Designed miniproteins, single chains, continued (3). Designs and how they scored, part 112

Each design is a single chain, and the fold is of that chain. pLDDT is the mean over its residues in the fold that is shown.

## One batch from the design tools (miniprotein)

Design m11886
Fold by ESMFold2-Fast:
Structure m11886 (fold): chain A 92 residues (1-92)
Amino acid sequence: DYRKKLIEYLEKLKELAEKEYQKHPFVAGAIYSLAKEVLEKLKKGEDIPDEEILRRVRAIYNLAEAGYKKGLISKEFVETARKAYEYAEKML
């Protein structure tokens, strides 16, 4: 179940963002907020199009990739964002 895997990786992203917040609060805080919004929509059973979920998760991944390239977040953080994005793509 790709939706269940997406939820698992978004929860992990939220956890990693809290852990890495003190290192770079702007990048970690932004990813936390974006992941929380998608999780709230998914958990409330809100009828949100898969394309909209994909766009939101892509934004998270792009921000994480940029932050990683600048040395602002961990490799685990960006790889977790990549996995969330891969599962969001598989939901289409």
Scores: mean pLDDT 84

Design m11887
Fold by ESMFold2-Fast:
Structure m11887 (fold): chain A 75 residues (1-75)
Amino acid sequence: DKKEEADKKLQEARDLADKLVEEVKSVTSAGFNGPKDGKAGENVIETAKEEDKPKAEEAKAKIEELVKEATELLN
């Protein structure tokens, strides 16, 4: 079921964003309320402190992968 798989990937992206916000205290969760097109990860990079940017970049890549796969499934 494409919808089920896509929903799971979007949920994982959301969970990852929430976890990142908690780990990267310089970032607010407001920007992660539902990563619509992966831009939430990009905003995290811009707002994160210099020392936290590597973690934000890794999370952004993972979120982008999940959103892309979900989008492909939903087509």
Scores: mean pLDDT 60

Design m11888
Fold by ESMFold2-Fast:
Structure m11888 (fold): chain A 90 residues (1-90)
Amino acid sequence: MAQKIQDILKKLGDSAKISIDKEGAQAALKAVEETLDELGLPEEQKQEILDAVSKVLEEMSKRSGTVLSPQTASLISRDITLVVSGKQLK
């Protein structure tokens, strides 16, 4: 799960030349954490996913390009987490 979320976010940044600021990164991490809480994942799994997402968001923040709003960053991060999680919960 963590790697898939990381790969999707990295590909989005690379393909669309998208950047993220500190506010957007914080909003994205919060959205992922809240989504994982809703899915009832164990704390150890949540930490692993949050660490992977945090690393990708840090790399995205170093790029130039179109800066995602905090609202858009939250929505995208939530959607990616739900899609990846749904595939495991079949």
Scores: mean pLDDT 71

Design m11889
Fold by ESMFold2-Fast:
Structure m11889 (fold): chain A 80 residues (1-80)
Amino acid sequence: SPEDLLERLRELARQIKEAVAAGDSERARELLNEMGRVLQRILDEGTPEQQREALEIWQEVVDFVNRSNGLPPNVIDIEL
């Protein structure tokens, strides 16, 4: 259901932020691709309110990744 897909988007958003913080660019990319697929399904199947919430979650994650330039500056000096 679109409600289950919204919950999946929230979980993916958290996992993407964790992957970016860990410097795992490949993992973050894979999770972003999955998030994009889930977003498309909500846009196809969801109510206008669910579509709006999904787009807000997506935009938050995109903004986070862009601000981090894929990696936080402090990760460069830390062994992962």
Scores: mean pLDDT 77

Design m11890
Fold by ESMFold2-Fast:
Structure m11890 (fold): chain A 71 residues (1-71)
Amino acid sequence: SEALTLLQLGVQELLNAKNEEEIEKAKAAILRYAKQVPREEAIGVLERALKKAPSEAVRKALEEAIETLRK
């Protein structure tokens, strides 16, 4: 699906983010597209990304996105 592709792109943007502004922008995109994807599939994408998180800030953003989707 287009939403899944855009979710995966948002995850790649987050993993490559170099500052807080880029992290927040990528996180917003992730949440927008994740809501258009089946919940368990979206969470699975984010949990796989969490294993590759290059910094604590990126890891925290992924954890916060997962928590938002679990509501």
Scores: mean pLDDT 86

Design m11891
Fold by ESMFold2-Fast:
Structure m11891 (fold): chain A 74 residues (1-74)
Amino acid sequence: SEEIRALARELVRAAEAGAPLPEIMALLQELKRALEAEGVKVTQEQLARLYRMVVEEKASEEEVIKFIEEIMKE
């Protein structure tokens, strides 16, 4: 849980700092792996939504964490 929150914060901060696409994609893949390690299924659609939230919508850490918590429920 704390590892997932830390990765979510890192993802948002990287996007805010204008990190290159490969770095954002690497962080998204790390987050997916961390969620899957806890038995959470992450769909390609959910991963794409996370990308849009951080890169296109400039979502806050709170918004990203809330969405991840929604994924973790089912």
Scores: mean pLDDT 84

Design m11892
Fold by ESMFold2-Fast:
Structure m11892 (fold): chain A 75 residues (1-75)
Amino acid sequence: MEEELEKKIEMAIKTAVSIAEIRYTKHGYSKEEALEFAESIMRSNLKMLGVSEERQEEALKRLREEIDKLFEKLS
C-alpha cells in the first residue's frame, strides 16, 4: 500500500538523519562526510524496498533538507 511505503520512506529518512548526527557528533566525521554516509545508506535501503528512481530523488532531497536543519542546530 502507498501509505505503508511512505511510512517506510519516512523511517529511512529519519534513520539516515540519526546516522549523520551520530557520525558527526561521536565519530569525528565532517558535516560533508556524515551527509555522504547517510545518503549512501538511504540509497541502499530505498533500492532494497523497490522504491522508484523518481521517489528516491524526492527522498534524497528531503534528507538533505533535514540534515541541513540538523547541522544548523548543531553549529
Scores: mean pLDDT 82

Design m11893
Fold by ESMFold2-Fast:
Structure m11893 (fold): chain A 94 residues (1-94)
Amino acid sequence: ATAVRAIFRVVAEDRAAAEAGAATLARLLAAAPGTVAVGAGPVSETEGLVVADFEDQAAYDAFLATEYPAARAAVLAVPGVTDVALAEVTAYPA
């Protein structure tokens, strides 16, 4: 199956906030239509990464347009989270 991989970066004041923010984003991504795999992990004391695989470009585009604004707001509402960014996208068209 052709997949789109998106990597999100969560920046926070400390490791606990970075982990909580990344976990929040991962949960929201896992619930989104067309996601096939989601993983989250710490990168540093202030940074976490979330990796999401989407089944196709349409599922990724739909998430970014319709779900991501609310997901971003939810992650930024986590105490100690300072930023959320889409870091990398790799697409393999069907």
Scores: mean pLDDT 85

Design m11894
Fold by ESMFold2-Fast:
Structure m11894 (fold): chain A 65 residues (1-65)
Amino acid sequence: SSLDNYKKMQDETDNIENNKKTADDLTATANELSKDSSLSDKANELKSKADELNSIVNDWNNMRS
């Protein structure tokens, strides 16, 4: 339900800074791993996870704007 989603977003309010930090850390790690062509698949996986977290952060920022 929309109320359940709203409560989840409220719960994540305290963690949005952690989500942003985690996304930044994952992006940095993916960039380092991408320097090794044998690790490109792992780098892409971490980039996708960072993109998911950045999407959550962006949705939150758009709501509060």
Scores: mean pLDDT 76

Design m11895
Fold by ESMFold2-Fast:
Structure m11895 (fold): chain A 90 residues (1-90)
Amino acid sequence: LTPEQQREIDLAMARMQLSVAELALPNIEKLIEQGKYEEAAKDAKETIELARRALELAKKAGASEELIEEIEKQLKKFEEYLKIAEEKLK
């Protein structure tokens, strides 16, 4: 692959992983509302990993500041839900 082709692939993968993470958000919120804190923590950890991979790929691909900021915003939100779920398990 050329460097240009690799950057296009990385950008597409970053957008795809962000979309998957965004779809998980309402489910994590529902699990917390239902008191299913162990499941919420597990799902939040998995989505944090996806969002972190998306951020790394976006930065490698030279993505727009807008996209990077959006990924960082979603990552922060998942980290907040993880903290809420873990705090309730204590």
Scores: mean pLDDT 83

Design m11896
Fold by ESMFold2-Fast:
Structure m11896 (fold): chain A 93 residues (1-93)
Amino acid sequence: SSEALDAIMESERDQALRDAAGNFRKAAEYAEQGNVREASIYTTAAMLLLAATGEVPAEALEHVRRGIKALDEGNYQEAAEHFRRAAEAVERA
């Protein structure tokens, strides 16, 4: 029985998902400020945390792509909304 190991691994995955959502929310805060560099750093950190769980929710990935595009176009409020939606998608995973 690997019940104890399975519980530890599930807890670590749940923490990684919470940390990823938190990093997406930080990316949204920096995007709203027009701070493209910090928004990109926090988005990258969130994506690395999601990759570590072995699965990236498709909805979160789509919002990340749209958020990055909006940042590149100077649409900072739209970018922030997409990063918040990425966080919400992760919180539902």
Scores: mean pLDDT 86

Design m11897
Fold by ESMFold2-Fast:
Structure m11897 (fold): chain A 86 residues (1-86)
Amino acid sequence: MEELKKAAKNMLDYLLNVEKLPKEEAIKLTVIYLYTSYNLSVEEIREIFEELGETSEITKKVLEELNSEEKIEEALDEILEEKLKK
């Protein structure tokens, strides 16, 4: 758990402060990162964000939108399509 929280925090911090992404996009990418790299369930990812104190309305909205494996996979496909386009 602690290692996963650290990985999530480091990814979110990188996306927000280095890549300068909007918070909604940074959270969405962090969820996808945890799902793909650590094979975490939606429930485990939600718990990690709660333990990090990420309880903003934006975070809640993203977690509600990505509340299933199918929705996370759809979001990943959409992001990959955008990245390949550029």
Scores: mean pLDDT 77

Design m11898
Fold by ESMFold2-Fast:
Structure m11898 (fold): chain A 56 residues (1-56)
Amino acid sequence: MEEIEEIAKKVAEMGYALGLTEEQVKQLVRREFENESEEKKEKAVEIATKYYRELV
């Protein structure tokens, strides 16, 4: 869980810094976790979305 949380937050932070939209950040997170289980992918998207909203 911690590893997934770290990566998801990093992607959200990078997306925010680059001026990407929430939807674009979700797509980046899904690609980053493309080879992971659907449960891990969904969790990563959830974490990244929440973190991105905290930055905006």
Scores: mean pLDDT 80

Design m11899
Fold by ESMFold2-Fast:
Structure m11899 (fold): chain A 80 residues (1-80)
Amino acid sequence: SQEELLSEVEKLVNEAMKTKDEEEFLKIMEKIVELAKKMDEVSKKYVIKLMEGLLNVAKKKFSEETVKKLEKLIEEVKES
């Protein structure tokens, strides 16, 4: 269900906010993208907003390379 997918995304968002490891952060983001691709347009828009929030976290904690990779992942959700 959409509710189960959204619940899983919110758990992954919480884990992404806690991690200090850039590789782990990107792996969590890739999992969020795959879940988002299974969602309807309304749920996808909500996930995009969550990912944009995580982009702000990444800009404070991680390299510019990780930030650029996250921007590409957000675009993948928008294009799906």
Scores: mean pLDDT 87

Design m11900
Fold by ESMFold2-Fast:
Structure m11900 (fold): chain A 87 residues (1-87)
Amino acid sequence: SSVEEEVEELLERAEEAIEEKNYEALIGTLQLITSLLPLLSAEQAEEALKRMKELYEKAKPYLTPEQEKEVERLLERGEKILAELKA
């Protein structure tokens, strides 16, 4: 399968992790998505990052301060990767 398909599967797993209230699995899945962003087109990476932000907003009220900081760190890394892909 393509990297785009792998990212889509990981985004589905992230949504499932929120439904299961498994925020450690959510963070692990977001880490994997972030690692794959450099292999996407700028348009694909932008869409993936947007969906990661939406997942973060859904989970944010239930995260520990440490988990919130980790997700924010991943989103900041994603923004940097997106900027590099657009350059």
Scores: mean pLDDT 89

Design m11901
Fold by ESMFold2-Fast:
Formats: C-alpha cells, sequence, structure tokens
Structure m11901 (fold): chain A 69 residues (1-69)
C-alpha cells in the first residue's frame, strides 16, 4: 500500500497537474467534472482507499485524454 508520505506527494502532484489542465480548459462542464474528480481523488488518497483512488484516477485520466484528442 501507499505510505502517508507517498499519498501526500501524489496529492501535491495532482493539485499541480489539475491546475495546469484547468488553465487550458474552456468547457465549464468539463472543468467542473475535473474539479469534482480531483476533490474525490484527494479524499480517497487521504483515507488510504487505494481501490477508490485508482478508479477515480482512471476517470480523471480519461477526461484529460478526451480533452487532448
Amino acid sequence: GLSAEDRALLAAGLDEATAWFLATVTDPALAAEVRRLHAALREALAAGDEEAAGALFVRLADLVAEAEA
């Protein structure tokens, strides 16, 4: 499992990546969904829920991939 330090590092990286992505997003619905998933992913990481964190990460990654398509 992920350590508390690893989860904090991942959360910081996700915050930075999300901020950069949101700076390029023009669709308010997509921006809202990315913010929602980011918040949920941070909560899962803080709780040590690796299963929920993995599922949420996949959903967030899919949205980013679709926006770059």
Scores: mean pLDDT 79

Design m11902
Fold by ESMFold2-Fast:
Structure m11902 (fold): chain A 77 residues (1-77)
Amino acid sequence: SAARERLATLPARAYEELPEEAQTLYLAVKRLLEEGREDEARALYDRTLARLPPEQHDAAELAYYQAVVEVEEARAR
């Protein structure tokens, strides 16, 4: 998937090592995607990037695509 390809280009980090805002984004996006609210999940990610300083953008992107990949893989099982 495109999400899996993007995730592979980002630095690997454990969830516990992510900034608090990225951890919050991961949990919220995963919940929205599990509920089928894909447009809202993407909108939350875009709003979060707009609010975060540039140095946290990679962590936010990692959190978003990790949630997308996990939900896609769960749906395929």
Scores: mean pLDDT 81

Design m11903
Fold by ESMFold2-Fast:
Structure m11903 (fold): chain A 93 residues (1-93)
Amino acid sequence: SELEKQKELLKDEKRRDIMIALAKASKALSAREIAEMTGLSVGTVRRNLKEMKEAGLVEVRTDKSGTRLYSLSDLGTLTVIELKEELEEREKK
């Protein structure tokens, strides 16, 4: 199911880092920009973004030069809010 796929995807720390980077950004980001923000390789970012798009967590558009730009979907935004709240609660305990 979609919920099971979403939970499985977010067990990976790299995907969590990508979601947080997208949430912090004021604009849609390229895979290169996400790689710079997260310290991940561009190849790792692209692979993870593909899976995250298939899970409905991110949206993609293509700019005039053919560059893919990524942003959080509504579902992705809700997911990152929940993730941040869960992490903060664990640190307080």
Scores: mean pLDDT 78

Design m11904
Fold by ESMFold2-Fast:
Structure m11904 (fold): chain A 93 residues (1-93)
Amino acid sequence: MEKLEKARELIEKIAEKLTEIAKKATEYLKTHSVEELEEEFREELEKLEKELEKLKKELRELLKDEEINKLMRELAPIYAEAAKAAQAEVDKL
């Protein structure tokens, strides 16, 4: 499940960027007005939004593949049993 490891890494990167924004906002509120915070945040958010969109896109692609893999793993025992049952009937002929 290498894709699970990559998904975890992408989630951690997204969380890290969001945490960075939160810390910066808290720091700004100590020395700046709310209006100044909004103006500073607007420019930084535009840059971070572009980076987050790239990370989210990569995560979405990985999650799609994992859902397929999970479904296949869930169905694999059922298909195996069905195949054995079918072969047993053929062997009777």
Scores: mean pLDDT 63

Design m11905
Fold by ESMFold2-Fast:
Structure m11905 (fold): chain A 74 residues (1-74)
Amino acid sequence: MLSEEEALKKTDELQRQTMKDMKENPSQVAQILAATEKKFNEIIKNTKDKKAQIYIGASLGVLRMYANVIQKSL
């Protein structure tokens, strides 16, 4: 089981990497987002901290908006 700090750190690292991958591969944003959603769900399953779960959900929401912006710019 992940601590709050470990869950938040993994979420931040995954978000930064995903945004970079989406920016560098704009034609693959849907596939990148789908893979990242699965990884975020695994982090959520491994933490019972409510603050961490809310933060992870918010981060995923930001990634969905970012993917939509990139896709519309194509």
Scores: mean pLDDT 81

Design m11906
Fold by ESMFold2-Fast:
Structure m11906 (fold): chain A 90 residues (1-90)
Amino acid sequence: SDESLKNALENMINGLQEELEKNDLESIKNLAKQMIKFLEELKKKFPEYSKELEEIKKILEEILNSEDLNKAKELAQKAIKLLQELYEKI
């Protein structure tokens, strides 16, 4: 199993869940920006999951373009779901 990838995905899930509790759009956007950079590094380390990691990255990029807290929260929940699905696939 790819233990290091699973740990990275779990940390991203936990981070998004924590930021969602703060109800702050800028905090969610700042986390999404950092996660996008981290996902690019994960795509280099785990090219076999690059498609799944890219789909998650696209959702996080939509968060950066959101001006609505409720929309950003909806997108973050979608990203959490995709991260969880990838975690179970590994």
Scores: mean pLDDT 89

Design m11907
Fold by ESMFold2-Fast:
Structure m11907 (fold): chain A 72 residues (1-72)
Amino acid sequence: MDLALLRVTTPTPEDARRLTERLRKEGWNATLADPRTVAVQTPREDLEKAKETARKIAEELGVPARIEQVEP
C-alpha cells in the first residue's frame, strides 16, 4: 500500500498536541514528529482528505498551522 506523509507545523507544543488529539479522534494516524510538528501517515488516496481535515481542525482551534505534503 502506497503511504503518504503530511506534516503540520504549529506555533506551540500545546497547539501540536491538541491538533494530534483531534486528528486521532477523527481516525487519522497522527503522531508528534517534534514538539511543534504533527505527522500524519495516510494512504496516498486519502491525502487530500487528511489535508482538508487538518486545515479544518486548525481553523476551529484558531491555530495558524503550516500544512505540507512530504514526498519520499
Scores: mean pLDDT 82

Design m11908
Fold by ESMFold2-Fast:
Structure m11908 (fold): chain A 74 residues (1-74)
Amino acid sequence: SSFTERLKEKAREIGEGTLKLTKNPEARKIAEEDLKKGLEILETSEDPAKQTAGVLIVIGGAVQAGILDGVKPP
């Protein structure tokens, strides 16, 4: 559905944006893992609750990556 495609698009935008900005290798790994996990859920489920969980996993990974990236000195 168009709804699912929009969710995937937003998840990819958040994940890719996070990876472009993240310099810390540990933070980058978390973002990559959560993006993969979230997209897998979005691709394998038509349940709106599961799709929402997939998006939240991507967003959570991006937030965690941003926090961890911020603790490494420039």
Scores: mean pLDDT 72

Design m11909
Fold by ESMFold2-Fast:
Formats: C-alpha cells, sequence, structure tokens
Structure m11909 (fold): chain A 108 residues (1-108)
C-alpha cells in the first residue's frame, strides 16, 4: 500500500536523522554518555534497517531500546546537553515511533 510505504519511508528518515544527532551529541559528551548515545545510534540504525525491510515490529523493538538508552544518556548529561538530547534525538525517536505504529495499524 502506498500509504504504508510513505509512513515507513518517513519513519526511516526520522530514525536516520535521530542516529545522526545521537552521533553528533556523543562527540560532545563524557565517555559514559558517549557509550550510551553510540548504543542508541546503533539501535536507531538497526530500526531503520528493519523498517526498510518491512519488519515494522522489529523496528519498534529497536526504537524502544534506543528510547531507554537516550533516557539514560540524558539523565547522566549536563542540563544543557540533556535538553538537547531529549529535544533532538528524543523528538526524532517519538516521530519514528508514531509513524511506525500508524504503518503497523494499516497492515492489519
Amino acid sequence: MKEIEELREEAVRALEEGARLAREHAARASADVQGLLEAARLNLEMAADHAKAGDLSSALGSVQIARDLVAQAAAQSSPELSAEIRRDVGGRLDRAEELLKKALELQR
């Protein structure tokens, strides 16, 4: 379905942008936060690959893991970096989850 394909493609874009932002914030973070953001980036890239393959359930699973890692990274960061991580990476993560859930409902 064209609608499912459009939602999936938008979700992939959000996931790839989230991964890019996680990498950029990791470069400015402490070693502990850097590890968490790198793990989040890998899970966002994995979610994008699953979404590209049409495996929306696996993509959502990877998004949930990335969400938990992003929350941990933000909690361990300075107030300024925490706000940036939640706004940038968290925002793309929320958008991707919304789009993937809509695509899954349309597959039923």
Scores: mean pLDDT 87

Design m11910
Fold by ESMFold2-Fast:
Order: C-alpha cells, then sequence, then structure tokens
Structure m11910 (fold): chain A 86 residues (1-86)
C-alpha cells in the first residue's frame, strides 16, 4: 500500500528531524502531512494546503516542507530501485 509506505517514510523522516531541533513543530507538521496523505492528496496539494492554513506558523510550514521534500526524494529512490530490480 503506497499510503502505508508514505506514512512509514514520513515517520522516519520526522524522527530524524526531531534529533536536529524543534521537535514540537516537527511532530505537528508530521501529523498534518500524514492526515492529508490519508485523505489522498498529492504532495504538491499537501504543501499548498499547509502553506495556506498555517501561513502564520513559519516553523510548522518550514518543517512540513522539509518532510515533503525528503519524502519526494525517498519516493524517487524507490522508483529507481524498482526499475533496477525488474
Amino acid sequence: DEVERDIELVNEIADEMKKIGNPEAVEKAKEIVIKYIKEGYSLEEIRRKIEEEYKDDEALVNKADAILTALEGQRRGEELRRERER
């Protein structure tokens, strides 16, 4: 399930980001990103929604963008791995 894998990757990304700093903002961003992934939104749509809904919370928006960017990178890595294994 692509949704379950995306949620797993988001949790892993968020856990690493919490070690660097601002764990409260990272946790909130993680919860919001996972919510929208479960609702079936694309990563681009999620980024837009978070920027619009949380525009006054710069830390949260920045952490959400970082999570989404890292997830995009992980997805591309998995696609390349699948092609190699075919």
Scores: mean pLDDT 80

Design m11911
Fold by ESMFold2-Fast:
Structure m11911 (fold): chain A 70 residues (1-70)
Amino acid sequence: SAAEEQYILNLFDVDGNGELDEEEKEMVKNFEKIMHLPGPHDGVIDEGVKEGIKRLEKEGFDPKKSPTYS
């Protein structure tokens, strides 16, 4: 959903401008690679990234404190 996408965007949008720059997109790509998420590892917030965040939350990790967990 749009609210879920906005929530995840805010985790990686460290400057709070509502958009991912190249550095923040690299953080998303790194997260996708480390978590072995499905889909392309292109830094776009897709269903794979959403699944990865939900998986971390279920395991007790707080992505808000470390959005680029590794």
Scores: mean pLDDT 66

Design m11912
Fold by ESMFold2-Fast:
Structure m11912 (fold): chain A 100 residues (1-100)
Amino acid sequence: MPLPPDTPENRAAFEEAYEASLPVMLKGVEEGKPSAGEAEAKRIVEEMSKDAPEDLKMARYVGYGMAAAEATIYLGEKEGAPKELLEEARKKLEELKKKV
């Protein structure tokens, strides 16, 4: 997937969306309501992106997607997913983090 241009503003937008989304999604997993947590995080990111340029919107959605991937791994850990699948998913997430 193409990432938005590597600018300080896009990096800040990515980090802001990631930091806002992750705690909400993790709380949803902990409370047994992962879909509700994802919906709330999406609402927060969409409000942040209101009237923003398309590059900033894309950067925020990448941050949201990163948080969603991490929350999905946490859900897998909580639900007893195989360790090998969780390790592979974490490796892919770390590789993705290095590209932003």
Scores: mean pLDDT 78

Design m11913
Fold by ESMFold2-Fast:
Structure m11913 (fold): chain A 68 residues (1-68)
Amino acid sequence: MKPGETVTVTGTVVQVSGNAIGIKSLKDPNKITILEIKDASLKEVLKNLKPGQVVTVKGTVLGEVSLS
């Protein structure tokens, strides 16, 4: 994935910070994708999310972290 690309990710929430979410993909559990959420309705959902929840989220890629 390229930074600035809009993607849909399904996976486990690892962290929520403001308008950004870190998701561990169900397809690649050794990678965490960090997405920026620009939709106001989705920002309210992010406020109520907890680590460990499974979600499907569309957002803009900020980065990716490998858990090697």
Scores: mean pLDDT 75

Design m11914
Fold by ESMFold2-Fast:
Structure m11914 (fold): chain A 82 residues (1-82)
Amino acid sequence: PTYTPSPEMLAILREVGGTKESYTYLEILDGLLRYLRENGLADPADPSLYDISDTPLGKLLGRERIHLSELPEAIAKIISQS
């Protein structure tokens, strides 16, 4: 299935070269992983943790930090509300 992201998520996806209006779950996951990497948000002490405080993604997810293993569930929650 494809999803139409919220305007907030579309803005984040466009930052990493997203040009679509509808995305698959895997495309959203890839886009958000690119966003985390390109913005250098990885914790140097734990490469599986990302500090997303004061970012648009942090505001969208309602979180200050996110573990890589939590990202799939966080995405599933926000796309189900779109």
Scores: mean pLDDT 79

Design m11915
Fold by ESMFold2-Fast:
Structure m11915 (fold): chain A 69 residues (1-69)
Amino acid sequence: MLDLDEIAARVAELSGMTPEQARKAAEAAIEALKNGDSLGVASQKAMEISGLTLEQGRRAAAAVYAAGA
């Protein structure tokens, strides 16, 4: 079970994002995981929807995929 609020808080802490950016990035990565997308695709989607750097998007996606694996 993926808790969006817990994942978003972790992403914000690890990446220096605002809570709003972290929540959007985590949500995008959770949807990518549900769709069976790769970590790379999830990272790209998190970057695009949140206006983050690719590195921040990768951190968000990695946190979600670690929790979902």
Scores: mean pLDDT 75

Design m11916
Fold by ESMFold2-Fast:
Structure m11916 (fold): chain A 82 residues (1-82)
Amino acid sequence: MAKVISDALIEGAKAAASMKDNKTAGEVSRLVIQGIGAYENRGVEEAVKYFQQAADTAAKSGDTEAAKELNAVRDKIEAAAA
């Protein structure tokens, strides 16, 4: 479990850092941090909501690669809880 969260943090941070729009990258990074905090304190359902919001924010900005990576992180968190 700890390794999945560590991998998710690294992957989410890399996705946000790779974004071309600095303003959207900042918002996505904030949502990723909130999602990881939610996983530790409130569990998978709340974490998934934050990562979904991060992916949606990246997609709306036109950064489809960052959105894909964030959706992959969300899927890994859901799978780890099953």
Scores: mean pLDDT 76

Design m11917
Fold by ESMFold2-Fast:
Structure m11917 (fold): chain A 109 residues (1-109)
Amino acid sequence: SKEIEELIKRAEELLEKLEEALEKGDVEEAVKLFEEAFKTINEAYLLAVKEGDVEALKRILELLERLEELGDKLLEMLKDDPELKNRAELMLGMLGLMIGMLKLLLSKS
């Protein structure tokens, strides 16, 4: 679907911006980009499940795994902000669950 392709492209762009924000130590921007990337990937995931698009789900899994790696780096930057750290940890927990479920779903294909 064109909508899934546009969401995947936007997620890739957001992940690049997140990596740049992390490299610059821009914590506030990194948190915003992490949340926007998570939201965008989740929207792509829900559409791909609805459409039965297995190839899109494989690409979404790769995006989720990259977001998890960048999220771990973000947590290291949030060590002095317990509220933002707790929020990021919760999102990473949900992300890990999505990765696990998607790996299980794709293993049955």
Scores: mean pLDDT 87

Design m11918
Fold by ESMFold2-Fast:
Structure m11918 (fold): chain A 65 residues (1-65)
Amino acid sequence: MKKLTEEEVKEVKELYEKLIEEGVSSEEAVKEVAKWMEEKGYIEIDEKDSIEELVEKIVLALTNL
């Protein structure tokens, strides 16, 4: 998985905020952010991942753990 820069971390946060402003639910916003991050190669997601598992993957990628 690729390591995110501070600018890429900001892009993830801005994407989440935009989705929430557009009336997307927090759960759907998490899914869309996870999908975007997978498309960029920052995380690997599985169809079996719960919302909690997606959040953990996002947080781990953003903190470079």
Scores: mean pLDDT 77

Design m11919
Fold by ESMFold2-Fast:
Structure m11919 (fold): chain A 80 residues (1-80)
Amino acid sequence: SAASQEEIDAVEKRAAEKVKEYMERLQKEKKMSPLEVNEIIKEAFVKLQEGESQSSIEKELGLPKSLISALKELIEARLQ
């Protein structure tokens, strides 16, 4: 079934919130700068848009599957 615009907006918002929470955790727990966290997330986002697999991105960037899935949901919502 086709999702409504409201359902798509809700998915995008939830995915964006998950990404933001994870970025804050990386900064706090790994003692990474906001710039370093933003660059890693941006690289994962670009790789997903280029069609790279989630498992490849997980191995290359050391990011958890839950974060990669949230980024993919965000991309899919935005491309509509």
Scores: mean pLDDT 75

Design m11920
Fold by ESMFold2-Fast:
Structure m11920 (fold): chain A 106 residues (1-106)
Amino acid sequence: SKEEAIKKIEKEFEETLEKIKKAIKDNDVESGINSLLELTKKVVKIMEESNIDPMEITKIQMRFIALSTEFWVMFKKKVPKEQMIKNVERRLKEIKEYIIEAIKRN
C-alpha cells in the first residue's frame, strides 16, 4: 500500500541520517557516502515496487548523487561538523518529501 511505502521511506531516511551524523562525528567520509549509496538503493527499490514513473526515480537518483558530492566537498573543505549535519538534514528532508509526494500522486 502507499501507506506502507511511505512508512518504509520514513524509517530508512531516519536510520540513514543517524548513520551520517555518526560518520560526521567520527570523520568517516567513506561511511557517510556508503550510507547515502545504500539509502539510494533502498529508495529506488521502494519506488519501483510502488510503480513510480522511471523519470521521477531518475530525479531522485540525481538528487542523491548531488548530495553525495556536496558531502564529500564539505569534508574536503573542513566545513564545521554542526553545519555539515544541518546541510545533510535539510537535503535529506527535501529528498524525502519529494519521494513521499511522488508516492501519494501515483
Scores: mean pLDDT 89

